# Designed miniproteins, single chains, continued (2), part 22

Each design is a single chain, and the fold is of that chain. pLDDT is the mean over its residues in the fold that is shown.

## One batch from the design tools (miniprotein)

Design m4737
Fold by ESMFold2-Fast:
Structure m4737 (fold): chain A 100 residues (1-100)
Amino acid sequence: MIDWNASEEEVQKRADEIIETLKSDDEKEIMGAILEARQLADKLTPEQIQRIVDAIIERYPTLSDEVRRLALGFIREVADKLTPEQRARVEAVEAEFAAR
């Protein structure tokens, strides 16, 4: 759990921990990391959001439908902080898996 009085350094450390957890093969850990990223979304820099979204996109093909839905919810919530290239990549990945 994060302290709401967390410093910028603590938020950065938490962002790095989220990215590391997203590399896990444990679906529950990945789900927890996405939920934590969502809770921190307003405190994260655009650069930190972009790194987290890149990690999610990379793992997207290996995720269950439930985790994919959670991931897309987070990505849509932070879409304004993404680069145009990242938004296009998200849409391409979503379309690929929706059109099975």
Scores: mean pLDDT 78

Design m4738
Fold by ESMFold2-Fast:
Structure m4738 (fold): chain A 57 residues (1-57)
Amino acid sequence: EADALAEALRQHLLAARTYKNAGDEEKFQTHLEQARAHAAALSAALGAPVELDTSFI
């Protein structure tokens, strides 16, 4: 379950970067928000804080 959340988080961050580069602000914000939700779920599943690394976006 944690592996699935980590993969979903990664995919949403990659999608966010793609949409930001394409100039699609609405889809960028949508995927970034989904990435944050998955990071929170992963943090709960692991019992430890998961930091969202947005430095590459």
Scores: mean pLDDT 76

Design m4739
Fold by ESMFold2-Fast:
Structure m4739 (fold): chain A 73 residues (1-73)
Amino acid sequence: MEKEIEEIVREAQERIREIGAELGADPAEVERMIEEVREAGRKALELGVKPEEFRKAMEAAVEMFEAKVRAEA
């Protein structure tokens, strides 16, 4: 469980970095989102969230970040 949540966090952070680099997002916004994903992972472990549900939440967060960056570009 813990290792799976850690993998999901890493995958989400990597996608956020890729999106930020490709779309020219503010580095501060990219770093903020990376930290939010890390905190979400910590909370998920504390609350015993299932990896499948956490993955869905992280995918939604990444999609929202991409949409926001595209709209503000």
Scores: mean pLDDT 82

Design m4740
Fold by ESMFold2-Fast:
Structure m4740 (fold): chain A 91 residues (1-91)
Amino acid sequence: EELEKEIEKLYKELVEKSDVVQFTAIGILEAALKDVPEFLRKLAILLEFGKVPESLTDELIEKIRALRDAVEAGADPSTIERLVKEVEELI
């Protein structure tokens, strides 16, 4: 609950403070991560822009970055589903 609220607040601030370049990059990442659950998609985008929630563990950060990297690399759906499950098990 606290982590989810922190992510929503940070994501809103990120979008509101974005210039055209950053806003476009966020849109590209949202489109690339469309098959990832909204909560994890927002968190992955926050980490890409260096916005790390205080309550996040290093292990969870590493797993989310691995998920983002796999999506960007065009990994198959089964690999993405496995990585999503691994992240969800840490939350």
Scores: mean pLDDT 78

Design m4741
Fold by ESMFold2-Fast:
Structure m4741 (fold): chain A 88 residues (1-88)
Amino acid sequence: MSPEERRGLLHEAEATLHLMGGYILRRMGDYAGAAQHYEEAVRHLEEAIRDLRRAPPSPLVDQSLRAAEEMLGRLRELAAEARALAAA
């Protein structure tokens, strides 16, 4: 595993932890807290994508990039929804 792959995977792990935090807070009705966690998850996932794009090309890197880019879209939607609910 390249250093870039390792950094990318660590950022994906941090994004996952923030995604879980956002889910918990949203279920508790803390929409502002949920929005902050989802926004932080987006930031980590954007860093993961940048690191994976710098990694040597491989089928695993390509698969991870596609999965990360798909997750980024969903995370942005979750962040926007939570932020709108917090503003209401």
Scores: mean pLDDT 86

Design m4742
Fold by ESMFold2-Fast:
Structure m4742 (fold): chain A 60 residues (1-60)
Amino acid sequence: MSSLSDAELKERLTGIPGVDAELADRIIAFAKEHPINSKEELTKIPGVDKTLAQQLFPLF
């Protein structure tokens, strides 16, 4: 979703159990460098497993 600001994404990400501020920053940085076309792309981020990727994917 292209209309979310970095601050809004970080707030939503840190609301997910298991996502702290540092992991949220890594997820946002990864998404800026790589188009998120599938849940599998999110699992490439250190600390993101398949379950967490499924919860994160609707935000992108």
Scores: mean pLDDT 77

Design m4743
Fold by ESMFold2-Fast:
Structure m4743 (fold): chain A 56 residues (1-56)
Amino acid sequence: SAGETQAGARGDAAMKRVVEEAKKVKLDRPLSDEEIAAAGTFEEAVKAFKSAMESQ
């Protein structure tokens, strides 16, 4: 895989951070399988995180 560019590296870091933040935010409720599936891609992970925050 070729992800040595700043954009690629940031994408991987962003996905990991979204997962960590999602765990903290979702402590008030059980984690959804659909939300986990949506986090399969870093782009979908960001959208899922924002959607969850707005759905709040």
Scores: mean pLDDT 57

Design m4744
Fold by ESMFold2-Fast:
Formats: sequence, structure tokens, C-alpha cells
Structure m4744 (fold): chain A 77 residues (1-77)
Amino acid sequence: MSPVEKAIKAAMKAVKAALDGDIETARKYLEESRKYAEKASPEDRKVVENAIYAAEFYLAEAQGKKDEAIELRKKSE
């Protein structure tokens, strides 16, 4: 599996984890995707950057929902 394939696969796993509300797993795979993206050719980086952007978007959405739940719990206790 090439670095670009590893980066895209990790980004896809980050998106899935974010959609599942698993912020920690999403962050882990997003970081893994970024590390493999750095090893990819400049030509392939554009494709990987698009996948990373999607993962960052869904992670931000999931993080917002998680932070709201924590804030509500904190105020209710």
C-alpha cells in the first residue's frame, strides 16, 4: 500500500469515526492521514488534501456536538 493510499484510507476512517461521534479515533486517523500525506508525491497531495479536508469538516461537526453535550452535562451537575 502506497503512502497516498494509506493517507486516503486513514482520512476515510477519520470521517467514519467522526460520523460515529468517536472524536478520539477520528483525531487519531486524521493525524495518521497527515503523516502519510507528507510522504506522498506533490501530485498526489492534492487528492489527499481533499480527503483530509472532508475528515476535518466532519470532525469539527462531531466535536461541536460533543462539546455541546459536555457543556449541558456540566451545567446540569
Scores: mean pLDDT 76

Design m4745
Fold by ESMFold2-Fast:
Structure m4745 (fold): chain A 90 residues (1-90)
Amino acid sequence: SEAELEKKKKQTLEGALKNLPVAVEAKKDQLSPELIEKALGAVKLYEEGQALIAQGEAQGDAELIAKGQAKIAEAEKLLAESLNALSTVP
């Protein structure tokens, strides 16, 4: 079902974001400072996005929800770029 696909997508994203700092730490001596900043920035943007959505839902503020969703979308983009770059490091 559509709800099961969305749940699986969210679980996959959350798992990747949880594992990203661990993967960065394991290879930190082989990574550029810029890549480390990008990867950790993705985690921070995701957390900020979730906080804005929660605040918007509590206040009934559609603009805050939209801002939170935009931050999550940017976090997904940075996560994909970071995972791709990390896959090239032995």
Scores: mean pLDDT 80

Design m4746
Fold by ESMFold2-Fast:
Structure m4746 (fold): chain A 100 residues (1-100)
Amino acid sequence: SMEEILEEVRREIDSAIALGDELFAAHPDRRATVAHAWRQLVLRELERWFAENPDPEVRRAIAEVVIERLEEVRARHADNPALVAAADEVIAHVRALLAA
């Protein structure tokens, strides 16, 4: 069901965000490298979720969950420009996937 798919997506995006927080805390001098690696991980998961869910309604719901979580990340980490830029790039990619 859509709710089961969205619950799994919420768990997976929250896990990716938590990993990002941990990596930035562990590597404060390597923010650009960590942001790049984190962005690639999130983009890979996003592309997988969209590939597995061809229904436009499900894809829109997934996109909304991802964008909401990433907007929260941007607000929480405003002091980390590399992470903010990475989050913005993922949000732009999500919007582009919906338009395709």
Scores: mean pLDDT 86

Design m4747
Fold by ESMFold2-Fast:
Structure m4747 (fold): chain A 81 residues (1-81)
Amino acid sequence: KREELKKRIEEIAERAKEVLRRAQELGLLSEEELQAGIEHLEGLKEKLIALTDTEPLEEIEEMVKKMEEDVEELEKLVEEA
């Protein structure tokens, strides 16, 4: 389960980066904001992956599920913009 959860974290981080890239293409973000957002997401990804080694997996699964839902909503918003 831990390896599966780490994979989900990596997948959601990549999806979030795609959302940021699309938002930048639509003029909703500057190039500087895009770069800062990607760097922030990489840092969060590393921290979440580290948490899978120390925290209860159920708590991290709930966090990842919420992030997946939030990214899906953002993906929909940038597609409609």
Scores: mean pLDDT 78

Design m4748
Fold by ESMFold2-Fast:
Structure m4748 (fold): chain A 99 residues (1-99)
Amino acid sequence: SDELLERYLELRRRIQALQGERAVLRAELASPDDIDAHLALARELAEWRRKQEEELENLVARYKAGELTEQELRDMIASAEAQLAQLEAEVAALRAELG
């Protein structure tokens, strides 16, 4: 259903945001004063976000073509919810470590 697709897309965008934040926090912990490394990471994350959005657009196209079942969407949502919970815990721990 469109509702299941919308829920999955929201979860994926939230996961992408947290994965990006996790990468930045890890870089700050590893090399806080390395400006060149942080700028390189920012460029890599921008390209990664573009590719992720392209993959989500391709998923929407496949759904509209009838290539995804409601059960597949429910399974994908359950997996995404589990991944989101793990990422939220990881990001919270990194934020606490950095202050």
Scores: mean pLDDT 88

Design m4749
Fold by ESMFold2-Fast:
Structure m4749 (fold): chain A 93 residues (1-93)
Amino acid sequence: MEKLKEEAIEVIKEATPSPEVASLASAAAINVAGAGVNRELGDRLRALGQATGSQALLDKAEQFYADAEANEKAARELIAEARRLTEAEKKRA
């Protein structure tokens, strides 16, 4: 999580001269935040499901973890694209 936050911040700093790169960096930051929220909700539902013996809560916790992984993947792809676009723009200028 911390590494993805650091990478998103670095891309934002590098993106300042490009609206397109800034948009990708912003989308990456939103996905990093979403992953954090989904992992926290997953942890809370897993703990509650274990305490109550509720399979439905355990299943919901797994869904939130899957959503967190999807958000982390999206963030990594957006960061990679933002970096690639920044490099391409620097070569064209």
Scores: mean pLDDT 81

Design m4750
Fold by ESMFold2-Fast:
Structure m4750 (fold): chain A 84 residues (1-84)
Amino acid sequence: AEALGRRLVEVTERLRKAAEAGNIDETIKLAREAKRLIEELAPVDPQLAQRATGEMMDVSVKLKNIEVMRETAAMMRAVRAATE
């Protein structure tokens, strides 16, 4: 759990930097990696997974990029499936 949490924090920080730089391709790639990590964390730590998904939602709204928004929506569905 801790190793997955640290990796998610690293990926989230890299994603924020890529988004700030306007690097859409890198942001989408990192969003997909974050989704995979969130799906693994959701059954173990749903609260941490929800927090990370909320951060992704904020980034996706600011970028107004439909692919990042789709990946974020998939993350939300994965968290909800794990908590139902």
Scores: mean pLDDT 74

Design m4751
Fold by ESMFold2-Fast:
Structure m4751 (fold): chain A 100 residues (1-100)
Amino acid sequence: SAAEKAAELGREALERMREVVEEGVRAGWSRDEIVARLTEIAEELMRRLNEEGVPEEIKEAVQNELLRLLLAVADAPEEEVLATFERELERMEKRLRELE
């Protein structure tokens, strides 16, 4: 189904985001550099959902959760970027399961 495809692509994007945050924090990247990379992954996910013909309602739900995650990380102190990301990641993974 469209919801199952959205959840599959969403989980793949979240796994890539996790790798970026973990590596970026280890390598000493700034919060802004991490947010820029996460934004690129989020934009690619939205493009893929559009290409797969996912309904607008599901795309809006995914986009709202991505925006929440990105804003939370962007507003986090540098030392809390990883912890903030992990918390928002868990929330979004739960939302993706609810869409299936």
Scores: mean pLDDT 87

Design m4752
Fold by ESMFold2-Fast:
Structure m4752 (fold): chain A 70 residues (1-70)
Amino acid sequence: MEEEARKAIEEIKAKLEELRQNPSTENQAKLLEAMVRGARLASESKDDKVREEVIKAVQEAAKALREALA
């Protein structure tokens, strides 16, 4: 679980960085997909710290996605 959550957070951050460098529809879709996967892993996690870190990553990604859609 911890390893999967860590990979999910890293994936979200990587896709967020890709979106910041190139705000294409493809990169927006990739980020959204990574966010959905992260949210599911957080929902399945019983570790409050892991859940909080994934939620923070999703919130930062959501802000960037909102700016790209403006």
Scores: mean pLDDT 79

Design m4753
Fold by ESMFold2-Fast:
Structure m4753 (fold): chain A 112 residues (1-112)
Amino acid sequence: MVEELKKILTDPSASEEEKALAYAELLKNPEYRELLLPIVRELAERRLKIDPNDYVAWFLLGVALFLEGRYEEAVEYFEKALELAKEQGASEEFIKAIEENLAEAKAKLAAS
């Protein structure tokens, strides 16, 4: 599974959405989280400086905030990612991934 995710990240034909989902999945693994989290955050922040409507970047920052325990901010970032993804015609798979992450962040916030 990890080797499959690495292949997606190094495949020049993979979509930005596919790469974002691969990053999100790798970050669920504690062994990769500490190394990749600052890299993914920097990548997403750089993308937002270029295009503030980049829903992939908003999603990746939401994932980073969630993993840092910043659930209220993660909700805001996922809601922004969802709004922009729907507006820009993102794939149903990517929209579903945002919705699932948003629901998890809201559940964590409600349980706090």
Scores: mean pLDDT 84

Design m4754
Fold by ESMFold2-Fast:
Structure m4754 (fold): chain A 62 residues (1-62)
Amino acid sequence: MSVKIAEKAYNIAEELKKKAEELAQQYRRDPSRRGAYERAVQLKKDYEKAKEFLKNSLEKLK
C-alpha cells in the first residue's frame, strides 16, 4: 500500500507550501512581480489542497 509514499508526498507538499509562502512575501513588496506573486499564492493554495487530499487518502488507506 502507498502509505509511505503518501506520507513522503505530504512532507514534500508542506515544504513546497512554505517556500511558496516565502516567495509570495518577497514578491508582494515588488509591483513588477505582481504576476509572480499571484502564481506563488496559487501554488500555496494548490499545495494546501494536495495536503488535504493526502491526509484524506491516508485515512482511507489505513
Scores: mean pLDDT 75

Design m4755
Fold by ESMFold2-Fast:
Structure m4755 (fold): chain A 57 residues (1-57)
Amino acid sequence: MDEEIERLEEKALNSAAAGDLKTAYEYAQKVAELRGSDKSPAEILSEIALRRQREEA
């Protein structure tokens, strides 16, 4: 539904996997802003990672 948010979440995870934590947090911050969330970028990134892991059988 929120395709832009989903793309940013994927980019955040890919950046973290590549070792680029600055870029990962920047994408996570954009996700937080689009969601209207007051959560930190680090917390958003952790939530994205946990959610993806649970969806992977």
Scores: mean pLDDT 77

Design m4756
Fold by ESMFold2-Fast:
Formats: C-alpha cells, sequence, structure tokens
Structure m4756 (fold): chain A 95 residues (1-95)
C-alpha cells in the first residue's frame, strides 16, 4: 500500500541521517575504520532508498504532496553529500 511504502521510505530517510551523523562523528574522532564501515552502510541504504523513492514516484505520479516531499528529501541528501554534512530529515506526508 502507499502507507507501507511511505513508512519504509521514511525509515530509510531516518537511517540515512543517522548514518551520516555517526560517520561525521567518527571522522571528527579520527576513527577511520568506523567511518569506512559507516560509509559502506550509508551507500547500501542510499541505493535502497533511491529505488523505493523511484517506485513511489512511478506508482503515485499524481500525488503532488508526496512527490514534492520526495524531491525535497533527495535534494537534502544531495546537498549533504556535496558538503559532507548530515542531510536535513524530511518527513513524508501522512497517508
Amino acid sequence: SIEDLIKEIQELLRKIVDLSRQRQQAINNGDTDQANALQKEYQKTLVELIKLMEEAAEKYPDDDTLNRALGRALREIQLGMMFNTPPVLVDLPAP
């Protein structure tokens, strides 16, 4: 359902933010091994998140509120990657 899909995407968005924060903390502490492990988990989670966001856009193209929120979330992730900072968590609309 759309509710299950939104919930899964929101959980992955929270995980991306948490992993990015943990990685930045590991870098600041000089823990290279931990930072590398977190980067691998971040990349895996990001691939899964993008796949689900694309699935949501394909299944619900007429849901302007959802698609604007997905676009905002993707932009925040892209900015976080560009500036090596944790992205701002974007909450998806309630179903």
Scores: mean pLDDT 83

Design m4757
Fold by ESMFold2-Fast:
Structure m4757 (fold): chain A 76 residues (1-76)
Amino acid sequence: VKELVRKALEAIDNGDRDKAKEYLRQAIKELEKNPEKYKSVLEGVRKALEAIDNGDYDAAKEVLRTILEGLEAQEA
């Protein structure tokens, strides 16, 4: 999951919005396997995907950076 979020963030930074959306959709599918465990992460990823669809890439990046930091803190 964190790899997909990281790749999505990199894709946004590179201007590849279609690739970013693909990575986020894949992350959602993985998170939906354990929705109770990843409730906040799943909500954040969905919010970022909506922001991308609305053209608000700054909001999408902010949400994804927060999610990535949280996921990395749990694995550190």
Scores: mean pLDDT 78

Design m4758
Fold by ESMFold2-Fast:
Structure m4758 (fold): chain A 97 residues (1-97)
Amino acid sequence: MERVRRIAEQAESVVKNDFDADVAEAILLMTAGIAKANKDYLGAGSAYLVLADFYEKQGKKEKAIEYYEDALRYFRKANASPELIKEVEEKLKKVKE
């Protein structure tokens, strides 16, 4: 869990530092894939959440919605906190209007 969360957080930090958007996306997708392979559903949800936030910032609403829904699905599988689930639901609602 912690290693996957750190990779997702590091990818987000890279985006914040004007790094190549395609590289950040590749890191996040790889992170989600590794988490899923290890049944680390909390880590997978975290990676998809960062990816969804990234697409929202790019104005790519359809992709943001898809990845917020993926994040919610994995967070629910992980029995994540109600607070975390609510935060992602609010982000999804905001992107949908």
Scores: mean pLDDT 78

Design m4759
Fold by ESMFold2-Fast:
Structure m4759 (fold): chain A 111 residues (1-111)
Amino acid sequence: SEMLKEEIEKLKEEGLKAVEEGDEEKGAEMARKIGELGVKALKEGDYESARLAIEALVEIAEKAAEKGMRKTVEAALEALKEILKVAEDKEIILFAIGAILRVIGLLLDLE
């Protein structure tokens, strides 16, 4: 649990830095890795780390959208969808759905 939180926080910081520096490919890669850790957290019953992963993906998507980085926003959306596929807890399901809707809104603004 603590290790998953630290890894997700590290990947979030790397993803946010990549977006700030204009590295869309690295931003997308960090989003995918965060999604994988979110899925892992849910399979292990670690709802705190799963919530952190969902929050990190939204933050990366918001910053990427501000920079016009469609591929990073799409990667974050895909990661959130993968988390939703394995979510069984009602609170996590609702949180992931809310995050997905927010990121879809960001993509619509990029059209």
Scores: mean pLDDT 91

Design m4760
Fold by ESMFold2-Fast:
Structure m4760 (fold): chain A 88 residues (1-88)
Amino acid sequence: DKYAEEAYKLLKEHKDTLQLMLLEGLSIEEAAKKTGVDPKTVSKRIEEVVKIEKDLIDEYVAQGYSEVQARILTGLTVGIKEMEAIFE
C-alpha cells in the first residue's frame, strides 16, 4: 500500500513497454525499436517498475502473506489506486 500510488503512476506511464516485455516476450532491444525509445531508457524504466513492484511484494510478505498472495495483492492494490484516480 505504501508505494501503490508511485507504482500506479509508473505502470500507467510505461504500460506499453511492460506489455511488450511481459506479455509478448520481446527483448529490451525489440521493445525499444517498437516504442521508438532508446534501449537504455527502456531498460531503466523496466528496472524502476520491477523495483517498485518488488518493494510492494516485500511489504505484503512482511505483513505475513505468502509470495503468491503478495503478488495478487500488489496487482489488486495497483488496480484500486487506478480506480481512485478515475473517481477523484
Scores: mean pLDDT 63

Design m4761
Fold by ESMFold2-Fast:
Structure m4761 (fold): chain A 71 residues (1-71)
Amino acid sequence: MDQKELDIVTRAGQELAARGATPEAVKVAVSAALKDEITDEDIERIRQASPNDELADYAIEVAKKAREEIK
């Protein structure tokens, strides 16, 4: 992982943790952001790892934003 990718995913993980995402939701979202594309299966995993839909939607948005920045 290059330094730019590491910085982006570290920031994304910190944003998710600050919003109250579970450690599992943070892990799933960060892993999805590091992939070539975020799949529907990745989105479902984020939703299942999240305690509610608000946090799931936030985690999905953060993962997609991080993915676009890594591009």
Scores: mean pLDDT 79

Design m4762
Fold by ESMFold2-Fast:
Structure m4762 (fold): chain A 104 residues (1-104)
Amino acid sequence: MTLEEYKERFLEELQAAADELGLPDSVKELILSTAKAFLDHILKLVEEGKITLEQAKEILDSFLARVREELARAAKEGLTEDEFVQRLSRVIQEAADEINKLKA
């Protein structure tokens, strides 16, 4: 599977998860735009040889699983967009910290 195909599949899985939970379009847009930015950053690290494609897949799969958990919680708890943004920002920061450990 190419990097392009992986990116497309990742975003499709994320959108499907959001659709399954019946989230508002504004929340879906926020999640997808944030995920695209993070995915582009990770793929750039692969392109620059700083991490392997396999390491990138592991990080992104973990990120996707965590986002799915936060989406499920938001749907159950009736979280505001602001509360959800704070939780999503934490997940992104934790993923970024994991990448930094691989680069060290």
Scores: mean pLDDT 74

Design m4763
Fold by ESMFold2-Fast:
Structure m4763 (fold): chain A 72 residues (1-72)
Amino acid sequence: MSKEELIEEARGDIEAARANLERLPESENPVATAVAAALNAIAGIWYAEQAGDEELVREGRELLERALEAMR
C-alpha cells in the first residue's frame, strides 16, 4: 500500500470507531458496539503507524481508551 492509501485506511477506521462511540448511548447492544469501536480503533492505529502519521495514531489511541472504558 502507498502512504496515501495507508492514511485513507487509517482515517476510515478512526471515523468508524468514532461513529460507533457516538452511537453507544442509543445502542441496543452497547458491549458489541464498544467492541466494534475498539476493533476499528486498533485497525486505524495499525494503518496510521505504517503511514508514520503520529497524529492519527494519537487519535486512534484516544478512541481505543474510550471504547475500553465503555466495556467496564
Scores: mean pLDDT 85

Design m4764
Fold by ESMFold2-Fast:
Structure m4764 (fold): chain A 84 residues (1-84)
Amino acid sequence: GLDEVLRLMAIKEHKEELTKIGNEIKRLQAEIDRVKADAAAGKLDPETAAQRISELETQLANKQSEADALLDKKVEELRKRGVV
């Protein structure tokens, strides 16, 4: 529908910025997977691994929220320009 069109326009207009955030999200997810693998291999103690994963999951959630907020803001800017 109209909201889908506005979202696609926002993505196209802010492709580079959204791609940068997306790459950061992928990097954080890979780091979480690595910490889990290192803990399973006995390279990290359980307490250190749990703390590191918690910190990385918080950073991941913040980056996901940042991407969503940016996209929503850009969609609303497009809507306010006379597409309702």
Scores: mean pLDDT 81

Design m4765
Fold by ESMFold2-Fast:
Structure m4765 (fold): chain A 74 residues (1-74)
Amino acid sequence: MELVEELRKFLEELGLDPDAVIEASKNEIEKLLQALKDIRKNPDKYTVEKILKEYNLKNVDEATVRAIINAVKE
């Protein structure tokens, strides 16, 4: 699926393990990809809580979102 490949590429660009994140996100791939794009545009404007709540991410944990925000800021 195109969205899985787009998410994989995005996670690799951030230096994260795409297979682990994609496996955890499962049916939330579209939401996670949109959240990643928004975090990358404005990493200082997003908190872990805001991302989890606004994108309704059930299968992605706080640690994963925090790692993404930190990777984007570096």
Scores: mean pLDDT 73

Design m4766
Fold by ESMFold2-Fast:
Structure m4766 (fold): chain A 60 residues (1-60)
Amino acid sequence: AAPVTQQQLGEQAGVSASYVNLVLRGKVGASAETLQRIGEALEALGGEAGKQLAQQLWPE
């Protein structure tokens, strides 16, 4: 997959890069709205690879 930085994810999702890191590592709880924004940022920045990664992190 194309490397997407946590800074890029944070900028796209409207949160800090550090907060993205904590959420992805499961160190903090996040609202469904925040998780949705991060997932959308992964899809936007990673194209098809980002969509696949988002599905792995947020499986239905």
Scores: mean pLDDT 68

Design m4767
Fold by ESMFold2-Fast:
Structure m4767 (fold): chain A 92 residues (1-92)
Amino acid sequence: EEQAVEDLLEAARLRGVELTPEMVEAIRNKDYEKAAELAREQGHEELALSLRDNLPIDPAVLAEYKRRLREAWEKGDFDKMAEIERELAEHR
């Protein structure tokens, strides 16, 4: 947890971006979506996209995607399964 914050701060420094205290706080709270939104508001859209694209998937969110995928599979809804898989891929 603390190491993830340090790694992100170092990555931002290498990109020439200074994280605001609000962004650091959001990252510490595992609110990476809020951190990306704050980066976008500060005009760092490349950082915001990087945060969104490289965010680790929260285990609870991953479990929810797996449950949704299972429900779609049980109903034979292949279109919905493809949509869920695309959403999951967007987290990578």
Scores: mean pLDDT 66

Design m4768
Fold by ESMFold2-Fast:
Structure m4768 (fold): chain A 93 residues (1-93)
Amino acid sequence: SSKKEREGASLLSAGAILAVGGEVNTELAERSEDKEEALRLLDDALASVEASIELAKKAKELDKSVEPLAEKVIERAEEVRERALRARERVLE
């Protein structure tokens, strides 16, 4: 129990950090005047939010007590993913 709780908390923390990283990269891409740089930042953002969702899902499987926090991380990561995909469409127009 205690070991799974520590592992769950660690995965959730990593997931939250990746979600923030995805958000930062998306915002930097939206500010970029360089199409190649914007696309690289958006590809990194999308990879980070996909990893964030996977880690948060694993965290709640290991420790049910963190499920509400894991669901908030997943929701935030999904919002960032949607924003990054819209930014990618604008760059490719």
Scores: mean pLDDT 89

Design m4769
Fold by ESMFold2-Fast:
Structure m4769 (fold): chain A 71 residues (1-71)
Amino acid sequence: DLQLAAQQVQATLDGVQSQYATLHALANANSSLPIADTLRAQAQRALDLANQGQQAYVQLRSLALAQQAAS
């Protein structure tokens, strides 16, 4: 189900963005700790993955809507 798949991708992207914000806030609050750079790097990688997934979401959503209109 393309519509369900698109919804799952969007939920995943929303979750990643939320986790990115949390990790970034933790890194800033703990900037003096050795873990801060690791948390920042992990947050950046999560954001990069979310950006890649955004393209897939747009395509899946478009296809799902087209199939609904065609039926």
Scores: mean pLDDT 70

Design m4770
Fold by ESMFold2-Fast:
Structure m4770 (fold): chain A 75 residues (1-75)
Amino acid sequence: AADRVREQMRKAGLSDESVDLGVETARLLLARGVPEDLAVKYAVRAALINQAEPDPLETARRLRPLQEEIDELVA
């Protein structure tokens, strides 16, 4: 899972910082029981949001819908 996230994000041209965020997101989701395919999808979306927005507060706001989807998956 972590290696798949890293490879996909590198191919997309994301920064090392965004790649690291995506990898950690995938690891957290897998630990919570989210299937690998979904964990990778959500991790890539989180990394892309982080890459596009330099303001941490706006990044958190944009990640809110994704967080809600994750909560539904682990309920």
Scores: mean pLDDT 73

Design m4771
Fold by ESMFold2-Fast:
Structure m4771 (fold): chain A 65 residues (1-65)
Amino acid sequence: SEVIEKLREKLKGKTTVTLGELVEILRSLGFSDEQIDQILNYLATIGNPGRLTRGQVIGAVEKYL
């Protein structure tokens, strides 16, 4: 819940997120490299790596909480 709220705040005003930006955000929220890898692998199955939506990112992170 709190992690998702912080993620929503960091993504506020963004329509799309790059992979590099997402990795830095997740690290800043305390996710391990293993957790980040799992989230990125999931996102690769549901969307375009160059154009991730806020909804896709939030849903993926929520799945791994």
Scores: mean pLDDT 79

